# Designs tried in a protein design run: designed miniproteins, single chains, continued (5). Part 43

Each design is a single chain, and the fold is of that chain. pLDDT is the mean over its residues in the fold that is shown.

## One batch from the design tools (miniprotein)

Design m17567
Fold by ESMFold2-Fast:
Structure m17567 (fold): chain A 74 residues (1-74)
Amino acid sequence: SREQEIVDKFEEDYKKAKEYLEKIKDRELQLKFYEHALGLIEEMLKHIKDEELKKRLEELKKEIEEEKKKLEEE
């Protein structure tokens, strides 16, 4: 489905960007990246109707929130 393609692409793009940013070791840039990714997930959750895809996005959101919190505690 179109919704699955959007979520799959977002997850792939997120993983690639995260790996790249972790190598840079810029804390401020990493925090802004997590904030931006969370905003995109919240927007997608407003429009995605598939329950499995919503669950995947909510799980990713929790993961990003935990990673952001750990980075803020450093």
Scores: mean pLDDT 84

Design m17568
Fold by ESMFold2-Fast:
Structure m17568 (fold): chain A 69 residues (1-69)
Amino acid sequence: MEIAEKLSGVKTPEEAEKVLRELREQYEKDFEEAKKNNDQSKIDEARSKLFTLARSLEEVRRIEAKYKK
């Protein structure tokens, strides 16, 4: 949901990578905070979001690498 919303209007792989990296940093902080609070629901949510972002970021980087010869 948030990922798709943030990616709306992105027109280049470079812009997509920046958006995804910013979201990843935010979700990593949320994950660490949830761990400190021992909030299993928040831990699972943050972990799921981080996993989705990692896959999306890898895909964007593959596209970007294709344009770099």
Scores: mean pLDDT 74

Design m17569
Fold by ESMFold2-Fast:
Structure m17569 (fold): chain A 60 residues (1-60)
Amino acid sequence: MEEKLKEIKEKIERIVESLKELTRQLGAIHGLSDEQVQRMIDMIEKGAKARLEREKKKLY
């Protein structure tokens, strides 16, 4: 059963990393500062973390 939580975590982490990478690249193209890009990344991570926390609580 711990395997299911691990799979969910891995899938979420892969999605987050892809979005973070795209955000960094688009930020560079549009001249966003590192701090602005980090704000966007933080929002992405917050959303993913909220979903993982809900799944984690169900599985314990």
Scores: mean pLDDT 77

Design m17570
Fold by ESMFold2-Fast:
Structure m17570 (fold): chain A 75 residues (1-75)
Amino acid sequence: DAAAHLREGRRLYAEGRLEEAAARFEEAIKLDPKYAEAWAQLGFVYAGLGRAEEAREYFRRALELDPSLGAGKLL
């Protein structure tokens, strides 16, 4: 399910496996396109990859879906 892909993506991100983390967050979004946290996590991955323009767009989409994420609920 989408939550399982989010959990695995976060684990891969913690291990520095950024491309694999991105793939997991992309699968979470494919299963639930309104999963704001998955969009935000994908933004963090792309920022880590040095892809700042994609990161900004993913963060923008996450905040559009859930404005409260800007209040530090990204854990």
Scores: mean pLDDT 82

Design m17571
Fold by ESMFold2-Fast:
Structure m17571 (fold): chain A 69 residues (1-69)
Amino acid sequence: GEAAALTREAFELNVEASRALAAGDLETAKRLAEESLRLAQEAQKLGGPRAPEMAEDARHLLERVEAAM
């Protein structure tokens, strides 16, 4: 369903954001984590059972990026 597809995309964006953060590309990490959070929040509105986890992962990534700036 749509919620599962959005949750999967958010997961993949969180993986890419983590890689960008590890590489020191803070601007890319921020952009990817923000997009992940947006998709995870949309999936959560649709009742996606794993969407809250993806939203928390994205928020944690954003906190780590801000701490590194």
Scores: mean pLDDT 89

Design m17572
Fold by ESMFold2-Fast:
Structure m17572 (fold): chain A 82 residues (1-82)
Amino acid sequence: SLSELGDKYLEKGKEYEKNGDFQKAGIYYTSAGIAYLRAGDYEKAAEAFENSAVAYEKSGDTKNAQLAREMAERARKLAEEA
């Protein structure tokens, strides 16, 4: 399922973060967030996008960090409405 796909991307993001590869962690956390959004798991999507923003900030990727924060805010609003 899309939710299970999100879980797999989230695990990969955590693995890259543990290894100090914050750019790849940001990419995988964003992919997890997108999969969770498609599954309707808005709370998990928001958390994944928040983790993506932090990872991108640590990698110096301010553009993708800002985009991830915006996606997290949108997912949070969807979670509150669900």
Scores: mean pLDDT 90

Design m17573
Fold by ESMFold2-Fast:
Structure m17573 (fold): chain A 62 residues (1-62)
Amino acid sequence: IEELKEAAEKIVAIEDEEIREALAERFKEYAISKGIPEEVAEEIKKAILAKDLEKAKELLEK
């Protein structure tokens, strides 16, 4: 969980939108591999793309 939070913080900080989108997609795949349901991983990806780090962290804690 902490590892995923750190990854989300780093991706949200990326200014290049194309790179952020690519890394957010990889984050979703990684989160699913760590046991996060696909629906929740998709919502976290959307939060990261919107730069809503607070929502991304909340979803990771549930």
Scores: mean pLDDT 78

Design m17574
Fold by ESMFold2-Fast:
Structure m17574 (fold): chain A 64 residues (1-64)
Amino acid sequence: MLDERVKNLKDALEEAIKEVPTEKQIKALEKAVERLATKDKIKEEELKELKELIEKAKEVLKKK
């Protein structure tokens, strides 16, 4: 279900942030979010949360 896919992406992003994400990992997650936004009907609030998590992951990578 769409809700499960959103939850899985949020969990994956949160885990990546905790474990210090790699550039490749962030790119893969970013592409997954983009696909979800373009191919599936996703709530704007959920999409915003996913984008915020991606930006946070990029910030963590930049600081390391």
Scores: mean pLDDT 74

Design m17575
Fold by ESMFold2-Fast:
Parts: C-alpha cells; structure tokens; sequence
Structure m17575 (fold): chain A 90 residues (1-90)
C-alpha cells in the first residue's frame, strides 16, 4: 500500500515543519499519525524511522524532549498491543 506509506512520509515532513514553526502540539500529532500508519502496515523500517526522528528531534531541540519522549513511549506501547493481537487473536 504505497499510498499509505506516502501519507506517512508527508506526515513526517509536516511534523518537521510544525517544530520549525514552534507548534509542538501539531508536531506531536503528526508524528503520532505517521507512526499509527506504519504500525498498521507492519512497516518495521517506517516505525524505526519515526522513532529515530523523535530521538533526533529531542536531541536537537531539548525544549521539546519531554513531549517527544512521551510520544516515543506511546508508539512503543501501540507496537506491543499489535503484537499481542497477533499472538492472542491469531
């Protein structure tokens, strides 16, 4: 599903622009949506890209570190939930 991957890539780009504009809430929302799409697709590379970008942004912009770390934890929890659904529900 190339269309959904393209959507996730655009969301990552929008998140970067939002951070540049100082709109932390918008950036977090866009990163969360991108991660959700990659998780739905089972795109491990996409998920890793989102997590890596969150870490890089937190390092470059320490003022947003707390917000970005919370987002990272939320994404990791969603990955775990999807894994449990595959094991428990088949």
Amino acid sequence: MEEKRKEAEKLLEEAEKAIEEGDVEKAVEKLKEAAKIYIELGDEEGIEKVLKRIDELAEKYPEFKEKLQKLKIEIEVEIGIKQLKEVVLG
Scores: mean pLDDT 76

Design m17576
Fold by ESMFold2-Fast:
Structure m17576 (fold): chain A 79 residues (1-79)
Amino acid sequence: SLEEAIAQANALLREVERLLREGAPAEEVRRVLEKALSLTPDEAREYFRILAGILVQELREEDPERGETLERVLREVFG
């Protein structure tokens, strides 16, 4: 369901956030995001993009380098 897909996307975004805060390399973050997309139906993909954009904004305010890394990975994954 859409509700389940949104919940799964949120859980994976929190995992991505944790990895970035722990200094995980961009390649690992990209793999986690690609997995999230593979589990996200088309209608929930836009919701996922919005959540990811919010996470970028939050990270940029706390740690600009990590926020920039996530933003770059998102550009690569989403095109």
Scores: mean pLDDT 78

Design m17577
Fold by ESMFold2-Fast:
Structure m17577 (fold): chain A 95 residues (1-95)
Amino acid sequence: SEEEKKKEEILSRARKIGEEVETLYQDAVKYAEEKGDVKGLILLQFLYLSVLAGITLLERMIEKGASLEKIEEAYRDVERDYQNLKAFVEELKKK
């Protein structure tokens, strides 16, 4: 159905965010380590894990046959958490 296709497209986008987040996180960790920014490292870890948890939840919701509406809501949460991580990385680099 068209709904199943939309769910697959959302899952594909979430997985792409997961790949981008891994690269972003590894680069940001190296930067914070070089500066000795212990607080930055801890906050980066929490933000990173929040994005991964959101993707995992989205995958489980699709497996359980959740509605498209609920899957779209879960995807918006993943996008929000990813934007929060990106914003934190930019602030980390300004300091």
Scores: mean pLDDT 89

Design m17578
Fold by ESMFold2-Fast:
Structure m17578 (fold): chain A 77 residues (1-77)
Amino acid sequence: MKASISDPASLVRALELLEKAKPTDFSDEVIDAAMAVIGLATALASGEKLPDDVIRALEASPSPTARRFAAEARAKQ
């Protein structure tokens, strides 16, 4: 599974996967999801503008972390 900042569905799925993953689950898919989330956090910290589709997908997610990233992106637009 590939997750990237430019793919809203994959990014939201990565955040949801990390929330439900056990602390000992270091499968390739969990590692890939963690790397995608780190990339998102780094982009927001550096002031990069996220596409509106990504922000809307994060806002629609039940994940508190996803909603937090959406709020951060909105504040930096």
Scores: mean pLDDT 70

Design m17579
Fold by ESMFold2-Fast:
Formats: structure tokens, C-alpha cells, sequence
Structure m17579 (fold): chain A 65 residues (1-65)
């Protein structure tokens, strides 16, 4: 679906920016962001993910690992 394609595109963009600092998964319309470390870079990646998920109408949850 168009939504699934948007979610996959968003995940690839975020992983390209901070792939070694975050892990991303999705279930239905929900994106899960797993922060591998707490740093300004990983927190910025999570904030950008949150903003872009809202823009496409997806849900987002942030997890610390």
C-alpha cells in the first residue's frame, strides 16, 4: 500500500542518517525506534522520525535498548 511504501522509505532515510545508532521496525501503521545508545545523534534521529511519522500519518514509539 502507499502507506507501507512511505513507512519503508522513511525507515531507510533514518537508517541512512543514524543506522549504527538506531534500529527501526514497523508493525501495521506503527514505527518502532530502538535507540542503541543515548546520544545527541540518536536523540536527534528519534525526534526526526517522530516528526516525519506524524507527517505521513503513522504512529511512532521510541524504545531505549
Amino acid sequence: SAMEEKIKDLIEKIKAQAGDLVELEYEGDTIHVYLKERSPRSETAAQLAQIEARAIGAKLKVHLV
Scores: mean pLDDT 77

Design m17580
Fold by ESMFold2-Fast:
Structure m17580 (fold): chain A 71 residues (1-71)
Amino acid sequence: MKEIIIENGKIVKKDTDNPRALELAEKIELVKPKTPEQAKTILEAFGVSAKIEGNTVIAEVDGTKIIVKLK
């Protein structure tokens, strides 16, 4: 499965060329959300459903997972 991992507002892994997923990950990196709720709000503002699991936010775009880790 293709995924993008963002830790503390920085992209640390990307194994996808999906332009929409990459654009969303770059928006998260620019805004640097400090809480899972902030990360979820940004993803949902761009039309993507996101779920919070502890300090992690997970969204899917065109088969690519965007994983935002906040600790």
Scores: mean pLDDT 80

Design m17581
Fold by ESMFold2-Fast:
Structure m17581 (fold): chain A 75 residues (1-75)
Amino acid sequence: ADRERLREVLEAARKAAEEDADVETLAEILKRLAEAQGAEVSDEAALAIAQRMVERRGHKGAAEALAAAAEAALE
């Protein structure tokens, strides 16, 4: 696969996850990105990376909402 396509999907997923507070979907995309580049990543690692991306926006409220949504989705 090509890295441009993977970045496009990741950026779209990040924006959608931030809007819908769906961190689990973003984590799934990150896992596939890592595998495509020859790396393995667990659900735990992918979720951590997804949350770090949200924090980079500098909006604590958004990060907190996403964390709450991810925890709720696990139920």
Scores: mean pLDDT 64

Design m17582
Fold by ESMFold2-Fast:
Structure m17582 (fold): chain A 87 residues (1-87)
Amino acid sequence: SLPPLPSREQLEEAIRHLKEAKEAIENGDVETALEHLDRAFELVRDAPGLPILVAMARRALKEGNFDLAKEYVDLAIKHAERLLEEL
């Protein structure tokens, strides 16, 4: 059988990128935040429920809604951590 997707390593890497994206948003560094969100999106592409949360964070950030972007990043981190517990 195929291992759960994403792998443990991919999910842990995605969580690191999401945390770095949140820090960048808090510092007003939109470019760095988008870079980390794009990387997280690729890592969680096949995860249940995660890609949409990352996409919504990216959209909120692009629209200048930093508070909403942070909320979606926090939801994505919590969801990713729950998926990691199941691996």
Scores: mean pLDDT 84

Design m17583
Fold by ESMFold2-Fast:
Structure m17583 (fold): chain A 63 residues (1-63)
Amino acid sequence: GPIEELLKTLPEEVSREQLLEAARRLGLNLRDEHVDVFFAMFRSETIPKSVVGQLLELARPRP
């Protein structure tokens, strides 16, 4: 699916900028301020690609 294909283009450790761009390409409204809070909680400049995949799936609107 589109998330899986996008994840193939990302490194194993994904930066905030890469996550925001990925969400934008998928048409997901992911605010920079909310992503910053998430990364601050993890105390890291990057997060694993597996976590990114889960976040993007959770951000998809349900009909």
Scores: mean pLDDT 73

Design m17584
Fold by ESMFold2-Fast:
Structure m17584 (fold): chain A 111 residues (1-111)
Amino acid sequence: MEAEELEEKALEYLERAREALEAGRYGEAHTHLVEARRYAYELARLDPEKGEELLARVEEEYRRLIEALVRDGRAPEFAGRTDISEEEAAELLREFLREWVANTRAALAAE
């Protein structure tokens, strides 16, 4: 796949994630963000500047997903942990995002 196609697909999935977030479809939003990250990561391997910009946008949309989950009281359900508080679930999701971002950057640096 060419860099231009990867950029287009990453942007398409980012837009789908936003639409799903606005509709309260958080599981669908997460699935689209995972796909957007996949295409942005592949783009970063070919075009680091554009790929890293798109990865930053995926990170920002994931932060919005966490904020929406907390607002709607759905963070424990989404974290798969109904035995914890909303605040604890939100912290787990933010930690997951931090690790996910760090692992993505480490993988790119190793290439």
Scores: mean pLDDT 82

Design m17585
Fold by ESMFold2-Fast:
Structure m17585 (fold): chain A 82 residues (1-82)
Amino acid sequence: SEEIEREIDLAMGRMLVAIGDLLASKGKLEEAAELYLKAAEIAREVDPEEAARALRKAAEVYEKLGKLEEAAKLRAEAEKLA
């Protein structure tokens, strides 16, 4: 059913955020950002709030990398979702 597929996608997105958080804590900022962006992509159509949260986490990582313009763009994208 589409409902169970949606639940699996949300669980997968949450797992990607958790792994991203671990990578960020280890200073693997580029890898963390990639996982946050993938989580946001998965969550976008099924849970805009979760997608916005993942985008904000990616923005925080980009700010730490000095990519301020990219970070601002991600924050603006998150604000449109939630």
Scores: mean pLDDT 88

Design m17586
Fold by ESMFold2-Fast:
Structure m17586 (fold): chain A 67 residues (1-67)
Amino acid sequence: SAAQRAAADELLAQLKAAAQQLLAGGVPKEEVLEILEKTIRQRARELDLPESVVEEILAEVRALIDA
């Protein structure tokens, strides 16, 4: 739905900001990914996000951390 897409886009923006802050603070990439994956899975359940949208968010966060 449009509401789920908007919620997913907002979540992704928050996750990208959090990833950048953690990486800038010297947290290892593997630890950052573990923290953010747990957050994504919890928020996906709360927001009732489709699996396809969850996979998109996970892919975007992994790409950002690996860059």
Scores: mean pLDDT 82

Design m17587
Fold by ESMFold2-Fast:
Structure m17587 (fold): chain A 79 residues (1-79)
Amino acid sequence: MEIDEREIVEALARAVGGIALSVPNADPEELARQFELLAKKDPEVAARVAEETAERLEARGKLELAEAARRVAERLKEA
């Protein structure tokens, strides 16, 4: 049984989002870079999770992180 790389990318993307939600002053540039690295393996999954993460960050008042995640999601949707 080959492990589905898409499942691994989704798990890693959700972990990146969870870290950004939990860290009180996470770097927006680093968040964007992590999603871009995951997008090299699966851009559709990375874009979806980045968008979901942006909504959660905005709900928690982390506006700079939310904007960074949203910009990455939009860029990946067009690629």
Scores: mean pLDDT 79

Design m17588
Fold by ESMFold2-Fast:
Structure m17588 (fold): chain A 66 residues (1-66)
Amino acid sequence: MSEEVSKHLAEGQKAYNAGNLEEAIAHYQKALELDPSLVGSWVQLARIYEKLGKHEEAAAVREKAL
């Protein structure tokens, strides 16, 4: 895993814990652009979209986890 992927995952988790859901989405998206094989990060991104009521975006992201 690259240092950039690790940084974005850490910042995404930090933003999520702070309730900054849009910032969390942006960081997880950047990590997944760098490493799309991170199934757990796709699942986490889908959960954040669901929490925001963005059910269609959550469904699309869940397909990437499969």
Scores: mean pLDDT 82

Design m17589
Fold by ESMFold2-Fast:
Order: structure tokens, then C-alpha cells, then sequence
Structure m17589 (fold): chain A 85 residues (1-85)
């Protein structure tokens, strides 16, 4: 738990500026979401997070929220019923 919290804090510090620049840019919402996802994926890979986390972010960027939630549940070793919460 503490290790995941530390990784999230390091990710937020390192990539928050890039994410903020994307949000403030004059790009369509769809392109902003894609760029934000690309930065998140790069950061997750750098931190060595499971492939399921990376793929879940890609699915979220595509609007496939249920599929993303299922992959998050799998990465966290949670039951399938998690997607109904």
C-alpha cells in the first residue's frame, strides 16, 4: 500500500506539469485525452507498473470504462464483482 502511494506521488510530481500543459492547450478534448493517456502510459512503464494498468489507461482513453475497470481489478487481484461497484 505505502509503495503504491509513493509511486503515485512520484508520478504526480514528475508528470503533473505535462498533464497541466495538455489541459491548458488549444486542442480538441479527444486529442487532450489521448496525449494525457500517452504521458500516463510512459510514466507507468518507467515506474514498472503491471501491463494491466497500462492497458487499462489505454482503454479509458478510448472510452471503454468497463473494460478498463476489469483490467484494474485483474491487476489488483480483485474479484470480477469489483466492476459492478
Amino acid sequence: SSELEKLREEFNEKYSEKAEEIEKGDLPEEKKLKLAAEIAIEGYKELGLPEEFIKAVELEAEGKLEEAKRLHAKALNLPESYVEL
Scores: mean pLDDT 66

Design m17590
Fold by ESMFold2-Fast:
Structure m17590 (fold): chain A 62 residues (1-62)
Amino acid sequence: MDSAELGKQAVELAKQGKVEEAERLATLAYILASEGRGDLEEALAYVKETKEAAEALGKGKD
């Protein structure tokens, strides 16, 4: 999968509450984009959106 496809899936999973998987895919999308396999700016947007969803749902640590 290309970075954009992974980023889209990450956002979709975050919206479904599958935050852990979403975070993993968003991170992979960013890595692939940084290696030239996608749009880095678009991947960063996906990572940010996924992380924000993860933080909202992942409350209760420390």
Scores: mean pLDDT 74

Design m17591
Fold by ESMFold2-Fast:
Structure m17591 (fold): chain A 74 residues (1-74)
Amino acid sequence: SKEEVEQLIEALRYTLKLLGVPDEVIDEIESIFRELVEKGEYEKAREAIRTALQGIAKGLSPEEILKKVKEVAE
């Protein structure tokens, strides 16, 4: 649901802030998720969020995480 995806976005934003990711990068990632939600593409939004979490787990840079999220959003 939209509410569940919004909760996942908030949880991810909090996690990225705790990891010291710059607010500019967090805002760019969040804007991509919000656009997918606005389009009703909830499964794609979940996939993009999962991609970001996987990138964090692998220790990827903020820029590389953003790049992979953009790839999923297309």
Scores: mean pLDDT 84

Design m17592
Fold by ESMFold2-Fast:
Structure m17592 (fold): chain A 65 residues (1-65)
Amino acid sequence: VSEAIRALGEGDYEKAKKILLELGLSEEQVEEIIEMWKRMEEAPTVEEKRRLGEEIRRRIEKLIK
């Protein structure tokens, strides 16, 4: 999970997608996570970005089976 979050933070969406797929997420779930990350990057405050980033991480952890 942390490796996927790091790749997303670096803007390496290809690497993040590969890691998330290896964790057992579907292609649709991976696209949703990437879209959520892009929306987080557009948030107007650093505090909102941190909150959304934590939410994204928790969602990934819950989707792992």
Scores: mean pLDDT 78

Design m17594
Fold by ESMFold2-Fast:
Structure m17594 (fold): chain A 107 residues (1-107)
Amino acid sequence: HMNLSADSYARVVERALRAQGKEVARVSFETDLTPKEAIDRIAEALGAEVLEEFEIDGFYGAKLRTPEGVDIYIAAEPVNGKTKISVVVAGDPEAVARAVERIRELA
């Protein structure tokens, strides 16, 4: 019954991936970039391939995959003239940890 937000979407993705037995981390931050620019900068920083892009209920989403096989799920929501980013990272624990630290550099 709650309105879907970037954070709520990321929480649903995290729960689904954990249920599959994957190591999962979630990172959230705000940026002055547009949703599309933020997604593109994360993909560039991780050297990741963009597998899917979508727009749902006022947020922009993407699924990326890194060369190490880490899956990245991004939701980017425009809020108060900024973009709220929620990122879910899933894969091998060491590769997940490296991706998380790289994403934090962009915050």
Scores: mean pLDDT 81

Design m17595
Fold by ESMFold2-Fast:
Structure m17595 (fold): chain A 88 residues (1-88)
Amino acid sequence: KEEYIKKLEEKVKAHAQEVLDRLRAEGRDDVIETLKKEAEDKNLPFEKVLLEYEAQRAAKEGNIAEALYWIGRLFELDLIEKYKKEKE
């Protein structure tokens, strides 16, 4: 299962990077900084905060299919964290 988790980690990082690249392209550095602060304040991975933001944004825009896509990415992140915790 280690190879599966490594592949999921790579995909999650790629998805988070995609969100970051899009926000930068839109000139939304204010949002990026807000999300970084939120991650630090809540002691959460920045990737999780980014994916939560995208899921909420898509849902607010009425794009339910896109919101569900990002919720799926969040579920994968939770699986990775659970796996790492069990390995402790």
Scores: mean pLDDT 78

Design m17596
Fold by ESMFold2-Fast:
Structure m17596 (fold): chain A 59 residues (1-59)
Amino acid sequence: MSPEEAAELAGLAAAGALARGGLSPEQAKDMGVRGSEAALAGDIEEALRIAEEARRLGG
């Protein structure tokens, strides 16, 4: 998985959680930014961890 793919998955997971009412817009934006920063640093595992956390918060 590329860093770009990991960042996209984190963003999509945060957006999905927002749509399901598990996150506020501010929380979703924060998680997306954190996922993107981790992926850009080459930490794909952390970016995927953030995506998983967002999924849990979204239900």
Scores: mean pLDDT 78

Design m17597
Fold by ESMFold2-Fast:
Structure m17597 (fold): chain A 65 residues (1-65)
Amino acid sequence: SRNAEVAAEVRKLLEEAKTAVENGNLQEANKLLSQAVSLIPQLAPEDHPEFAKLLEEFAEALKAA
């Protein structure tokens, strides 16, 4: 379904953003984060907790960089 597709895309973008931070590519990480955030209004409410955890992981990676 479209909801599952949106959730999968957000997950992919945030995982790629975290990897970009780990590789020192902060500009790419911020670009990917912005793309993920733009999809939040299309996320089903049940998918928000997973998105919140991925954002926390991204923020921790940024703080460590």
Scores: mean pLDDT 81

Design m17598
Fold by ESMFold2-Fast:
Structure m17598 (fold): chain A 69 residues (1-69)
Amino acid sequence: SLDEIDFKGNAADIYAAVGRLLMEKGDYEGAVETYKKAIEIDPSNKYARELLAEAYEKLGKTEEAEKVK
């Protein structure tokens, strides 16, 4: 069973969830830093990259948003 916990994948998902809470609070700078941590742990996580792009767009950093998609 895939219930063998990959703590790196699990940690990336936790950072992505925390980033989403920061986005809901309007803390877009905190969300960017948190999503960057998720991507550092799992660079293949497309979901975290899409969320990072959205956070950059909220900050008006359109060029940075395009680079992470």
Scores: mean pLDDT 76

Design m17599
Fold by ESMFold2-Fast:
Structure m17599 (fold): chain A 72 residues (1-72)
Amino acid sequence: SEVEETIKLAEELTKKSIEYIKKGDYSKGASLSSSAALILVSGVIASKDEEEKKKLLEKAKELLKKTDEAAK
């Protein structure tokens, strides 16, 4: 599923973002986190299926929260 592939890519970008944040590279961390959020939001806009939109939006919120928590 393209939705599942998009979610997996966003999760991988978020994992790398958190690794950079933990190393003190907040600039790279923020860039990767923004990229992850953007691909998920773009997927929401492009999708015509309400269940797909909901899954992508919920994943975007989850991943942004994980990045925010890692930066604390």
Scores: mean pLDDT 84

Design m17600
Fold by ESMFold2-Fast:
Structure m17600 (fold): chain A 61 residues (1-61)
Amino acid sequence: SAEETAMAAKIQDLTARLNAGEISAEQAREELRRFIKENKYSEELKETAEASLAAALRHHA
């Protein structure tokens, strides 16, 4: 779906910027939280996105 595609793109963007040192873990979490809130995504997409970012943060830290 368009929502799933947009969410995947946002996670990829945040992960790439985190790995490049352009943003902190806190900034990545804040930006994802705001993106989800602004777009009113479903709880399922929210949980999947938050889990994906959390996995990226664990491997980056």
Scores: mean pLDDT 78

Design m17602
Fold by ESMFold2-Fast:
Order: sequence, then C-alpha cells, then structure tokens
Structure m17602 (fold): chain A 110 residues (1-110)
Amino acid sequence: AIQLVESGGGTVATGGSRTLTGKISGADISQHTVSWYRQRPGELMEFVASISGDKVVVAPEYQGRFTISRDDANQTAYLTMTNLEPSDSGRYYLALDLGLFGQGVELTVV
C-alpha cells in the first residue's frame, strides 16, 4: 500500500520561513508526480506546487515565496515556504499523481 505522511507544521510568525516534509512509502517517488495542495477553513483545496521529473510548477500566488523539491533516494518531498503571511495558514496536503492525498499538516501563521 502507498502511504503519504506530512510533517513540519505548527505555528510560525509572520515573515518567517518553514519547510514542510512529505514522506512517501510503497511507491518509487521518481516514477510519479508529487504535488502540494492546501485547504483554508471553509474553502476548496487549492494547488500550490508540483514536481514531475525535472518539471517544476508553482502556482502564481506562491511564486517567489514557495519552492518544491524532492529527494528520490530518501522518498521525500519538501515545500519550502518563505515570507509567510497570515493568509498562508491552512492544512497542507502532499499528493501523489492525480488523486492520492496524505492526511495533511496544519500550518498557522501569526
């Protein structure tokens, strides 16, 4: 079975930085598209960033502040977030391909 486990959430100050970590087991990460999504309270899930092979896509709202990376040898994906704003608060989800999501991790920017 494939499992996605996110970590690195919690509370962070406005203007700060945080890296979310997503661990993948049961599949070779190098064969898949890895994405980060977020959900704000009362809103739909929103695309943040993806990496597929050497192709990186970051949604316009996050360009210049957020970056996605992966470590295929360690089966891990990262979302590195800088210049955090209160509007960046929400639950962040690791996703594999088009429909496999982790449980998510909460981020609160104060």
Scores: mean pLDDT 88

Design m17603
Fold by ESMFold2-Fast:
Structure m17603 (fold): chain A 81 residues (1-81)
Amino acid sequence: AETEAAVKQVAAVLRVIGTREAYLLGEITPEQARADLLDALADLKRVQAETGVDVTPSLKIIADIARELGLEEVAKAAEAA
């Protein structure tokens, strides 16, 4: 459970970093970047609900990336989680 929670949390953060890079390279639209970040947020909330692991540091990373990309609604959603 602990190892699975750690792997899922790291995977969500790496996915968000990949989404940031793809967006900055012009490979995806702002709408696709928003959807990917919201999916990562949902995955982290599910990991926390299933395992009890504190995902707050990972949620802050998503919020910071969302703000950098101008996705304020996603940043607020991550901070409210």
Scores: mean pLDDT 81

